# Designs tried in a protein design run: designed miniproteins, single chains, continued (2). Part 43

Each design is a single chain, and the fold is of that chain. pLDDT is the mean over its residues in the fold that is shown.

## One batch from the design tools (miniprotein)

Design m5560
Fold by ESMFold2-Fast:
Structure m5560 (fold): chain A 70 residues (1-70)
Amino acid sequence: MKSVEEVLADIRRAADAMAAAGLPPETVRRLIQSATEDAVKRYEAAGRTEDAERLKEGGQRLSDEVVARL
């Protein structure tokens, strides 16, 4: 399983690519939220509760950060 940092980096790359393609901020935010929720469910299913919480926090921060720049 990927680390929280690796998952967040993957989501950031996808979000940055969508932003560079001119997609609306709300579309980029939905991608970050959906990808984060999917990854959180995988970590929870694997018993990685602390990593799941870190990912929730990181995903929210990433969403706020990326959308604020668009």
Scores: mean pLDDT 81

Design m5561
Fold by ESMFold2-Fast:
Structure m5561 (fold): chain A 62 residues (1-62)
Amino acid sequence: MEHLEEGRRLYAEGRFEEAVEAFERAIEEDPTNLEAHEELGKLLAVLGRLEEAQRIGERAKE
C-alpha cells in the first residue's frame, strides 16, 4: 500500500496518530515527496508536536 495514500485515508478517518506514521513512512521511502512533508508538518502542528513539525519543515526546505 502506498504510504502517502494510506496517510491521507487515515487522516480523513480522524486516525491522526496512524496518519503521522504513514506520512513518516512515505517520506522515508521517498524523501523528495514534498506533499508528504507538507501533510505531515501540518498534522504534527495540529497535534502540538511542534519540534517534529519544525524538523519536517526544515527537511522540506532543501
Scores: mean pLDDT 77

Design m5562
Fold by ESMFold2-Fast:
Structure m5562 (fold): chain A 55 residues (1-55)
Amino acid sequence: MSDEEIRKYVEMLYEQGYSEEEILEKLEKMADDLKWSEEEKKKVLELAKKVYKEL
């Protein structure tokens, strides 16, 4: 998943009223379902945290 796709996903959930914790839980579930590596998962979660702070 690209950085741009992660940004759009976080922005969409924020606009729907989801908290940072809820967004991170959704991304963790997605990573587990898609069997991402721990390295990939960590990078996605860190980017999501940064994007959320900018909103």
Scores: mean pLDDT 81

Design m5563
Fold by ESMFold2-Fast:
Parts: sequence; structure tokens; C-alpha cells
Structure m5563 (fold): chain A 63 residues (1-63)
Amino acid sequence: MEEKWKEKAREIEEETVESFEAMIDSLLKLAKDEPPEELEKERKEILEKLKEEYEKFEKELEE
């Protein structure tokens, strides 16, 4: 029984990560004329924010 909900949780996680990656990539493409160093900084900041939101979501889910 636990395996079934774990599988569903993984599917949702994969779909969510894919959607966010696609969104981030699209946003970064709009700023692609900036120097690579600035692009990397923006990407890192966005990913850090995404991780924080994901951690909050996981914490809420455990309640």
C-alpha cells in the first residue's frame, strides 16, 4: 500500500520539477543577451527560491 502513494508522489514531483525547469529555461532565454556570468547568477537565485518553496511544500505535506 505504501508503494502506491510513494509512486504517485514521485510522479507529481517529476511533473512539478519538469514544469518549473521549463519555466525557468523560458525566462532565462528572454535574458540570453546578458553576459553568461549574469545569467548563471540569475539561474542560481531562481533555483534557490524554487528549492525553498519545495521545502515548504514538503513540510506542509508532512503535517
Scores: mean pLDDT 66

Design m5564
Fold by ESMFold2-Fast:
Structure m5564 (fold): chain A 66 residues (1-66)
Amino acid sequence: MEAEKLRQLREEAEKLIEQGKEAYANKDYETASKLFTQAGRLYEQIGDLEKAREAYEKAAAAYRKV
């Protein structure tokens, strides 16, 4: 399970947050909500509950715009 796997999951979550922010800025709120939700799930898997909460909060905000 190793540090390598956790590092890869964290990098994937960071990329999903970046993509979600870009979709949100382009007013693609459906895509943004899905991307932020995926990032939140990855942060939960690595135990970063603070970033998971932030990601889910962004997903909820995007969902309210749909």
Scores: mean pLDDT 84

Design m5566
Fold by ESMFold2-Fast:
Structure m5566 (fold): chain A 58 residues (1-58)
Amino acid sequence: DPRFEALRAEAEALIEELRARGEDALADGVQKALAVSEQTGDPTVLEVAIADARAAMA
């Protein structure tokens, strides 16, 4: 799924950025959402987690 592959790449980049900033709790949240989305096949949890992490950094 090209949409899910794009979301995965976005999530991985965001996790790296968050950890570089010392935002480990936010990075852990995105990683957990990625794992849930991979298990369920539903990208919604990951989309929400990415949006929430970005909002927290704004």
Scores: mean pLDDT 82

Design m5567
Fold by ESMFold2-Fast:
Structure m5567 (fold): chain A 56 residues (1-56)
Amino acid sequence: SVLTPLERGVLALLRQGLSQDQIGERLGISRSTVSRHVRRIFKKLGVSSREEAVAA
């Protein structure tokens, strides 16, 4: 997989329907840090939306 372990964790929580704020609370990181990971995940998967990322 092209995703790091942390990026895979973030993607798994996105697939469970959690918001970026909820993911930050779950992982003990800031919302801005979650947003940065989400952007990197989207880039690595070649997708531009949450819906596409969850389906990938």
Scores: mean pLDDT 82

Design m5568
Fold by ESMFold2-Fast:
Structure m5568 (fold): chain A 86 residues (1-86)
Amino acid sequence: KEELEKLGAQVLVEEGIDPELAEKTARRIVDELEKIGMATEENVRLAAKTAAGFAKTAESLGDSPEAGIQAGINFVIGIEKAIKES
C-alpha cells in the first residue's frame, strides 16, 4: 500500500501536480482501487496519469485541479469495475 502510494505520488509530480496535492491524490487512488480489488502498479500509474490530465483540463476551463482529479479517478474506477464485471 505505502509503496503504491509513493509510486502514484511520483507519477503525479512527474505530470506537473503539486507535491502535497500529489501525495493526497495518490492515497485516494490506492484506497479507491483497493475497494474494488484492482490496486496494482499498472492501475495506479494509469489512474495517476488520468487524474493529472483531468486536473490540467479543469484548470484550463477555469475550475479547480481537485475537481479534475475527482473526475479522473471516478472515470478510471468506472472502467476497472466494468472490466471486472465482464
Scores: mean pLDDT 81

Design m5569
Fold by ESMFold2-Fast:
Structure m5569 (fold): chain A 69 residues (1-69)
Amino acid sequence: MSREEFAERFAEEVKRRFGIELPEEVIELLKQGKVEEAKELLKKLGISDEDFDEVLRRVEREGVREVLA
């Protein structure tokens, strides 16, 4: 799975589970692999660290976890 596909899958899962539409800035951070920054912004939208980690694990099952530059 590409980072772009990962970001789209993550946004879709969040919308399905929590009814929250991710802003473009969060989607862009996920596409860039800035997971920590995305996690912090999602807290402002009411998504806890545990909820974030759960969505992350679900999406990771459909893609590549490790990509070293």
Scores: mean pLDDT 74

Design m5570
Fold by ESMFold2-Fast:
Structure m5570 (fold): chain A 65 residues (1-65)
Amino acid sequence: MKKVIVVTTPNPKVRKKALEEAKKLFPDAEITEVVAPDSQAALELAAKLMKEHPDYIVLFGVEPL
């Protein structure tokens, strides 16, 4: 079973959309949410997770500008 980590900002709308899209893309995967305090922290955390856990699929959801 693939593990999917979704890194988001604390915005509830961003979190909902990111989790819904992750479930659509990987319906049979174990999905774990990680909340970062802002978009920069979310990107840094996603990059770190990709490096430390290559067996995981890392997605991130941030507010579009």
Scores: mean pLDDT 77

Design m5571
Fold by ESMFold2-Fast:
Structure m5571 (fold): chain A 60 residues (1-60)
Amino acid sequence: AEELLKKGKEAYKKGDYESAIKYFEEAAKQGNKEAQVNLAQALAKKGKVDEATALGQALG
């Protein structure tokens, strides 16, 4: 759990929100509360740069 949280934080700092979301999702699934908070932040950051999130997914 903690290793996934660390990888997610590193990806987030690099601006790789897609990888950050993946790592935080895995850690959150394992019951990591900090990962759940970071997942919400990463999703909000991605949503701000992609207004089309209301459509579910963009291609690619």
Scores: mean pLDDT 71

Design m5572
Fold by ESMFold2-Fast:
Structure m5572 (fold): chain A 57 residues (1-57)
Amino acid sequence: SLEEAQKLREQAKEALAQGNKDEAVRLYVEGLYKAIEADDNELANALGEELAKVLRE
């Protein structure tokens, strides 16, 4: 759902702030799937971009 996707995005950012990259990746992936399920292409694209940046760094 959309609300779950937004919550997962916030949790992923918190994990990154704490230096927990592996947890952030997991949370971004879960958020991305929830955004796709909610048919929110804008949020899905944002989450995908944030996930890609984490994986590159």
Scores: mean pLDDT 83

Design m5573
Fold by ESMFold2-Fast:
Structure m5573 (fold): chain A 70 residues (1-70)
Amino acid sequence: MDPQKALEELQELLKKEPDSYQILYGLAMAYYLLGNYEKAIEYLEKAAELDPSKKKAVEEVKKKIEEEKE
């Protein structure tokens, strides 16, 4: 899947379900693959706020992105 196409599809899904963990996480991954680390981290934080049980997994992904952003 092309990250740009994934971003477009996820933005359409977000219009239908604005508070969805899977959509916010997907947007974070799409932004990460496009090299927009700031937006990727922002959406990961929003996703973790919706589902705190996934906070550890989100924090690990954020750490990897921040290491690449150097």
Scores: mean pLDDT 78

Design m5574
Fold by ESMFold2-Fast:
Structure m5574 (fold): chain A 75 residues (1-75)
Amino acid sequence: SEHTAIGESLLFLGEAYFRAGKYEEALELYRKALDYFRKAGDKEGEARALRNIGRVYEAQGKLEEAEEYFRKAEE
């Protein structure tokens, strides 16, 4: 769907920002991707976005928040 395609594009862009160390921008893009995957009913896309949000929190040293998002991704 269009929502899935937008979600994938946002996820890809977020990964580029994450690799560049731009964690706040990566987090915003991953959250937008999550919203699009939810609108599409794409459970795999939702899990991928949640895992990437967890990775941002882990990179910021926010380990408890990271663990929460990793758990949500496994649901």
Scores: mean pLDDT 89

Design m5575
Fold by ESMFold2-Fast:
Order: C-alpha cells, then sequence, then structure tokens
Structure m5575 (fold): chain A 98 residues (1-98)
C-alpha cells in the first residue's frame, strides 16, 4: 500500500511538473517529465496510459533527444498490447531519428 501510494504520488508529481514546464515555455523539460511518467506506466502494465504520455513527449519536443527515446518506448508499448503493425511503424520512426 505505502509503496503504491508513493508511486502514485510520483506519477501525479511528474504530470504536474510537466504542466508547469509547458506553462513556462520549457517543452523539452515537459517532454522529459512525460517520458518518465510513461516509462513508469509501462513498467506497471498500463500500456494505454504509457502511449499517451509518449505521444505527448513527442508532440512537445519532436526535435530533441527525448523524441527517439519516446518512439522506441511507443513501439515497446504497442508490441506489449499486441498491436504489431503500430509497433513496427514507431520502431522505424525511432531508427530514422537515430
Amino acid sequence: ASEEIVEDIKLHTAGTLADKYVAEGKPEEAARAYLYRGQSYLRRGKFEEAVKDYEKAIELAPDSPVAPEAYRNLAIAYEKMGKFDEAEKWRKKAEELA
């Protein structure tokens, strides 16, 4: 219970921090916060939530080092969801940006 509550607080904090960075005009920092939260969702098996966070990270910082990492993690999330065509699409996109 305590560990789960701490993890939920960390996820909420990452989302709040991302929103703050967006408001401050710091899209790369915001994207990194979304990437971190997405990775946490991925580890917890919350693949749809992870996908949304990775898509937001890419939207905020498409020309940063965050974007190729987010595309790689998108491919992993889609593969774990059994969406192999989507996984292949995002894997190729990550390779193009490498």
Scores: mean pLDDT 81

Design m5576
Fold by ESMFold2-Fast:
Structure m5576 (fold): chain A 62 residues (1-62)
Amino acid sequence: GKEKKEELLRLIGEILRIIGEIFDLELELKKKPDEEKEKKLKELKEELKKLLEEMKELEKEL
């Protein structure tokens, strides 16, 4: 119903925010390699993957 569509929009917003953070970190890493930033980038990519899977599951119920 409407609630699931609102949750989907919220997930899309979260995904876009994480994508922005990933691009910022990749730009920083391109200038200077940093192990802590590489670890953070990996964590953000895993979080993004999880959110994309949640979005796909939610779409099946719409």
Scores: mean pLDDT 82

Design m5577
Fold by ESMFold2-Fast:
Structure m5577 (fold): chain A 75 residues (1-75)
Amino acid sequence: SRVAELAERAERLVAEAAEAAAAGDLERALALAAEAERLWQEFGALGSDEEIREAAARLAPALEALRAAVEALLA
């Protein structure tokens, strides 16, 4: 479904943002994170509470990796 596609694309973009940040490319990481946030906002508007909760749980490890990589890059 379109809802599932939005969540999957957001998950992929967050993972790519984390990889970019780990590689030291902050500009690319921020651009990918911004696109992921846009898709996540669309998903949040269309998805059920349960779909949002399940997708957020899948996204959490990638978001944590992104946060850690950005913090390391800015230190």
Scores: mean pLDDT 83

Design m5578
Fold by ESMFold2-Fast:
Structure m5578 (fold): chain A 62 residues (1-62)
Amino acid sequence: GPAREAALQRVLDHARGLIEKIKSVDPSTKATIEVRDGRVITVTIERDGETLVFTVDVDDAL
């Protein structure tokens, strides 16, 4: 519904902003954003041979 769509957009905007900040400090950083079921956002960050994964369910934000 519209509330979930709005929450999804906010989380995506925040994730993109965070990735840009990280890349400004370490340009070798690779980042991927994946959305599943229109509600689960997975952010994968790769740097210095390490992989970091963060998952957010927008239903937890509603």
Scores: mean pLDDT 79

Design m5579
Fold by ESMFold2-Fast:
Structure m5579 (fold): chain A 69 residues (1-69)
Amino acid sequence: MEEAVRRFEEALRNSDVEEAAELLPEIPREVAVEAIARLAREESDAPEEEIRRGAERALEALERVRAAR
């Protein structure tokens, strides 16, 4: 689990959407949202509520990429 989360964060940092989507089955939804939110906080001063909402939308986009395969 921890290793999958680390790879997921690395894929997000490299904008490797396909690899991030492929890792989703190995990561609980809550953990994936938190990982995306953490990365968003590093690049944005947006309020926590906005960051969390954005992270949820990003996860949904990744789920659609995975479903399209």
Scores: mean pLDDT 79

Design m5580
Fold by ESMFold2-Fast:
Structure m5580 (fold): chain A 58 residues (1-58)
Amino acid sequence: GEEERRRREELAREIAEKLDEVADDIALRLLTEGKASAELLASSEEEVKRLEERVKKL
């Protein structure tokens, strides 16, 4: 229904913001260190997994 659509749109916006933050962090590391940190990549993977779980619960 309408409520489900609204929740999905709100979650989609949150996902986009979170992924943008992750992309910015990786880009900054590549520009400053010439490589992505293994720790940063692992942390980013954990954030994506959390977002997947949130989507699954809708």
Scores: mean pLDDT 73

Design m5581
Fold by ESMFold2-Fast:
Structure m5581 (fold): chain A 59 residues (1-59)
Amino acid sequence: MEEAEKEAYELAKKAVAEGLSLDQTRMRVLEYLIKQGLSGKEAQEITDRIMAEVEAELA
């Protein structure tokens, strides 16, 4: 779980660096976590946490 969350966070940072919107970045992170075997609810909760951290770093 921790490894998947860390990789998802790095994925979000790369997506933003590539010029993707926050919505596109969120979708990419969510799909990655679901592919790793997380439930939709768990993936959504982790994605929300990652996106909050990414948005805070951009502010």
Scores: mean pLDDT 81

Design m5582
Fold by ESMFold2-Fast:
Structure m5582 (fold): chain A 70 residues (1-70)
Amino acid sequence: MEALVAEALAEAARHADSPPEAARELVAELTRRLMEAAGFPEALVEAALAGVEGDEEQRAEAARIEEALA
């Protein structure tokens, strides 16, 4: 399982030469497929993807708000 995840991430990294948006979509799609293939519930897959994407954007937004307040 870990080897398959590493392989999928390496494959996504090869496509990092493409626009960053396309690379992010590939990583999300591969992660989703691997988790589904491993038998993870859809709710857990959605929570993991939301945590990765939302965490980055939410922390950037929070830092920007704190800077504006300071």
Scores: mean pLDDT 60

Design m5583
Fold by ESMFold2-Fast:
Structure m5583 (fold): chain A 72 residues (1-72)
Amino acid sequence: MKEELEKGVEAAIGAVRKALTDETGITQQEAMEKIQEEIKELEKILPSLDPETQEIIKKLIEEAKKLLEEVK
């Protein structure tokens, strides 16, 4: 479970980087809005997760927020 979640998180971070830096055919603004919505949903479920999963999701949220700031 934890390994699968970590791989999913790494894949999600990679997708975020690709959306913000590659020619994806969408605007950076649209990519940022979608990422912000995902962060909001993750923050909603965070308190119901076990501590180890919370740490993994918090790391994903922080990395996504950093990527959003880098695009500004």
Scores: mean pLDDT 68

Design m5584
Fold by ESMFold2-Fast:
Structure m5584 (fold): chain A 63 residues (1-63)
Amino acid sequence: GKKVGVVGAPTEEEAEEAGKKLLEMGADEVIKLVGATMEEAKALAKKLREEGIIVTGVALGPG
């Protein structure tokens, strides 16, 4: 299965920066939640893991 990274950040620029780091860590795809809270990003990552999707990391902005 594909390795997915999840990013939560208040701005698109921060989400893009965090997403690049997850791709460098071996993510095949990145899901960006712009304007999302840290809890929303973690909740999505949990749901993906429960569905058997490999979540390689969760990156949260701001850093």
Scores: mean pLDDT 75

Design m5585
Fold by ESMFold2-Fast:
Structure m5585 (fold): chain A 115 residues (1-115)
Amino acid sequence: DSEREDLERMRPTLEELAEELVKELGLGPVDYSNPEDAARLLLAFAKHHKIPLTTIAQIVLQMVDLSEEEKERIREAAERGDWEALKELLVEISERENDGYLPLQITYVLYLYKV
């Protein structure tokens, strides 16, 4: 997966971005290897910049190979504005994929392309 490999090469940049965002948003300590802490940073960033959950869902659907059931769960959570459900889904996917950096990768995409 060339896209996954490209994101892996960006890990140092993702951690540097996360450190700056933690300072900007006034968040406490974040363990970037922990999907839950990384997802909290993503949600804080999205709320601060007023980014819709549907935009986050679109990015997840584009970046991760998901089952049709998982795609539906993500879309439904985003359409309901259910921030907690979307966070839990992102943590679940990150743990399954053994990629704790997935929420940081999404945050980086939002950072580059925020409206």
Scores: mean pLDDT 74

Design m5586
Fold by ESMFold2-Fast:
Structure m5586 (fold): chain A 69 residues (1-69)
Amino acid sequence: MEEEEIDEEVRVALMEIYLALAKKSTDVNEVEELLKKTRELYDSLPEVTPAARRILEEMEKLLEELKKK
């Protein structure tokens, strides 16, 4: 049996960590890499949770704001 429950929780936790790292970063390249990793985790989820969706949206907005400066 695939450990779907643990794998899903781990993926969402990693997305939260990447978002926290992105919020502390002022480097556009670093935030772009973190967003890429976050999108890969999001796309791999068996079912999209509200938390995962919010994390991805906040990460995309953060990158857009950094690019405007």
Scores: mean pLDDT 77

Design m5587
Fold by ESMFold2-Fast:
Structure m5587 (fold): chain A 57 residues (1-57)
Amino acid sequence: SAEREKLLKERLEEAKKLGEENKDTELPGDEEDESLSEEERKKHFGAYLYELFKKKE
């Protein structure tokens, strides 16, 4: 359990960092921009996660 919590925390921190860096990135539609590069998709995902964490609060 403690190990799982650590993993979750690490992932959360990574997602938070990615989201914070991409906070200025606009969130596209769920299935829009399929032609985007893997890197760009990752950035959008980070922004999406950031919004989720912000909303959860």
Scores: mean pLDDT 61

Design m5588
Fold by ESMFold2-Fast:
Structure m5588 (fold): chain A 82 residues (1-82)
Amino acid sequence: SEKLIEEGRRLAEEARELAERYLRGEISREEFERRMEELARRLGELVKELLEQGKEEAAMEIVRIAREALEPLREALEAALA
């Protein structure tokens, strides 16, 4: 489970960096959405794997890490994608 949580942290960090690059105008909306969807899919797979192993606490930790990574950028992203 520690390895899956570490992977979740890496995905969350990649998502935050991707969001920052989009907000700086370094990538297109289309590229941002496509890459963000792939990161979300991989994060969902990690959560599913942990839940299938009965590791609900670790699954919740990954969800929390991902949420907290993007929280400071949430309003800016919602405005930019409107």
Scores: mean pLDDT 84

Design m5589
Fold by ESMFold2-Fast:
Order: structure tokens, then C-alpha cells, then sequence
Structure m5589 (fold): chain A 66 residues (1-66)
């Protein structure tokens, strides 16, 4: 999952920084290990997630309308 992959990346990043790597070095290493999805794909997934959240909030508001 994206959440699990993000957690693994964060854990590796923290480990690299603890071992003395710079932020830039840690970021480069993460991209080397996990790969980097295209910016377009990342933006699309974020947009879809935001729209799904908005739709859910709108339905909840309609159900609670009094």
C-alpha cells in the first residue's frame, strides 16, 4: 500500500540520517531503493484522494442536515 511504502521510506530515511547522511543523500538513496513514481502519477493519485475525501464529507453533511 502507499501508506506502508511511505512508512518504510520514512523509516529508511530516518536510519540514513541517524547514520550521518545528509537530507539530499537520504532522498537520493530512497529514490534508488524504492524508485520514484512519475510526478504526473503522484499528482493524479493525490487529486483522486482529495476528491474522494470531499465527496465523503459532502455525503456526511447531507445525512446530518437538520
Amino acid sequence: SLEERGREAAELRRRLLREGASVEEATARLEEVFGRPSEERRKLLKEIGEKLREIGDEFQAELEAR
Scores: mean pLDDT 69

Design m5590
Fold by ESMFold2-Fast:
Structure m5590 (fold): chain A 93 residues (1-93)
Amino acid sequence: MIVLTDPKDLPEVESPYEVIAAALDPGEATEIAEGVAMVAVASVLATLPEGVERKFALKVGDEISGDPALFPVVEALAEKYNASVVAVGAIPK
């Protein structure tokens, strides 16, 4: 699993939120995708600051869940890295 916290590694997709972290697993979805998704979500949540409203979205294969404002960001990362699992954590700007 890859964890991105540097702004240079995050997509230049316009969002009402500041993307703080992404976690992704490159390649095709496997039978363990749900376990990988849980680790990805935990990883991005661990990087978000305490005491602020936290936004997140998750893509597993073709299924996207979470905050719709982050869907373009998770889709851009999935395409860039050919990732079957992508989690994104963000805060309000």
Scores: mean pLDDT 72

Design m5591
Fold by ESMFold2-Fast:
Structure m5591 (fold): chain A 79 residues (1-79)
Amino acid sequence: LEEVKAQVRARLRELAERARAAGLEELAALAERLGELTVEYLEAKAAGDEERARELERELRRLLEEARRLALEHREELA
């Protein structure tokens, strides 16, 4: 679990840095938040905290939807 959590943090941090380098601060902040919540979700699942896991899953879905929307809005700037 700890190795997976560290890998998730590292990958989302890398994505956030790439977004920031492109001038997409909002997307960078979302990537950082997604990494944080994914780690919390994994910890909740490992602890058997199903209610907390469901709350985090709903928030993750919302943030992923927001990240997708921002990526689509900035498609022209990215391409």
Scores: mean pLDDT 78

Design m5592
Fold by ESMFold2-Fast:
Structure m5592 (fold): chain A 68 residues (1-68)
Amino acid sequence: SKEEVIKALEEVVKKATGKKKELAEAALYSVKEAEGSKEGAIDGLKDSVKNGEGASKEVAEMILEELE
């Protein structure tokens, strides 16, 4: 559910610092505002892991780990 993705993002926000925390907070806001499903959110995170770099990739990896 969307709530599982929100919970994973909240956990990453608690653990992250600096730029990673800022990115996680932005992602949390986007997920709360989006009409999308958990599956759509997971696909977006997987794309961020494959195509992203640095803090963005690391934040996406942390969120996916919390969802497992």
Scores: mean pLDDT 72

Design m5593
Fold by ESMFold2-Fast:
Structure m5593 (fold): chain A 96 residues (1-96)
Amino acid sequence: SPSEEEIERDILAALALMAAAIARLILEREDLPEEKRRLLEEGIELLREAAELLRRGDLEGAVEKLREAAELFEKAGDEGLAKIARRLAERAEELR
């Protein structure tokens, strides 16, 4: 059976990928400014990298990528995605 920490890391990875999927749906908008599109695309990549790091048990690397994603989403004007990424970073930090 997986450990409690392994289960929590898998849940955080799944939530990061769900946030990336939500950001990808926003990218389907035709009226989206190019700068916002670029920031969202970079944030999606960081969330995917964070999910991989979480699954590998690299909590420090995951926290760094999640915080960077939050900053990019905030710059993009997406407060909801920024808040999700920040909360995921906080939860990953607590697993240390």
Scores: mean pLDDT 89

Design m5594
Fold by ESMFold2-Fast:
Structure m5594 (fold): chain A 73 residues (1-73)
Amino acid sequence: MAEEYEKKGEEALAAGKNKEAAEHYVKAAEIYFEEGNYQKAIEMAGKALAADPENEEARRLVNRAGGALLSTQ
């Protein structure tokens, strides 16, 4: 579930494992995106970019979820 990956990301971040935290946040963002929760997908992808600014997957998710959100709002 997305919330479990969000928690793993928070735990990794607290442990100073920024790259691992970003990977968990990306996974959470992917699941939220698949569920149609674009706001949460952007939030999680944003947290991934905060932990690892060069994370390409997180940047793609922000762009995809942002575009989807604008299309539905």
Scores: mean pLDDT 81

Design m5595
Fold by ESMFold2-Fast:
Structure m5595 (fold): chain A 60 residues (1-60)
Amino acid sequence: MSKEELEEEITRALALMILGVGKAVGWSLEEIREYGLALAEKLGNEELRKYFEEAVKEEE
């Protein structure tokens, strides 16, 4: 597995965890998106940022 492939899998796991925890706590999808985007920026994870921008923007 390449470094890029591993980072992509970790990004998916983080995104699913953020969604699951947010839903369990009762956050709205918009609140979950804002949290995910802020975390992606702190981690410098561009793939995580794109995931939350693209996946949640579909609910516009």
Scores: mean pLDDT 73

Design m5596
Fold by ESMFold2-Fast:
Structure m5596 (fold): chain A 59 residues (1-59)
Amino acid sequence: SHSELRKLILRLIGLKLRKIGLELDLSRETDPAKAAALQAEIAALDKEIARLEAEIASL
């Protein structure tokens, strides 16, 4: 439905904005343990973004 597509698109936009914020935080992070945690969170977001993009493309 149009409602479901709208929800997926808004979620995708939200995840992409969050990724930009984390990439900015990572660019400023000097602590290697915190940098590793940020990299792991970015990798998890990339997987979720790819999943949502595939789901949207299938609609």
Scores: mean pLDDT 89

Design m5597
Fold by ESMFold2-Fast:
Structure m5597 (fold): chain A 64 residues (1-64)
Amino acid sequence: NAGAAAGAAGARAGGVNGDAALGQEGSKMPREGALQGRADGDSEGYANGAAASHEGRLVAEGKI
């Protein structure tokens, strides 16, 4: 957990966090929204989720 490498991996996992914003619509249509949210969240969430998730995961992984 060098932080930088973990941040890159966390950024990919940040797609789940990005899926949260897209999952807001997916909550009404979980089948279609979740499927597109996962695909789009992985791409768009990577950029946005990386910044937010990177800080959170960096702190957790840096200490833990």
Scores: mean pLDDT 48

Design m5598
Fold by ESMFold2-Fast:
Structure m5598 (fold): chain A 68 residues (1-68)
Amino acid sequence: DAGNELVERRRATWEDEEKREWVRRELVRRLSEILGVAPSEVAARIDAGRTAELLAEADAAVAARAAA
């Protein structure tokens, strides 16, 4: 029953895991496209806690590609 507190907590956990997985996949895809590196390399750097470094590199790459 969807009204059961244990069922609701498990559903919320599954939905959170699915959302986290979706966000991670989108982040890997976009950073891979921006940086021109393999998705596996981007994923490994995110797993190593280097997301801020990846975002800084992406910002630099976008700036370098700006029309001048």
Scores: mean pLDDT 72

Design m5599
Fold by ESMFold2-Fast:
Structure m5599 (fold): chain A 59 residues (1-59)
Amino acid sequence: SAGEAEGRRIVARLRAGEITADEASLRIVGLLAEGKISAEEAQKLAAEVRAVGEELGLE
């Protein structure tokens, strides 16, 4: 979906160091609030943000 594509872009920007994990999480919450993604998709994206943070050595 368009919301899932947006979620992937948010994660890609986090991986590139363009945004913080907190900013990525806030944007995902925004997508959920706008009805662009489901609660399940938001949980999946939040888990991915956490995994990326660990992968990149972010504390």
Scores: mean pLDDT 79

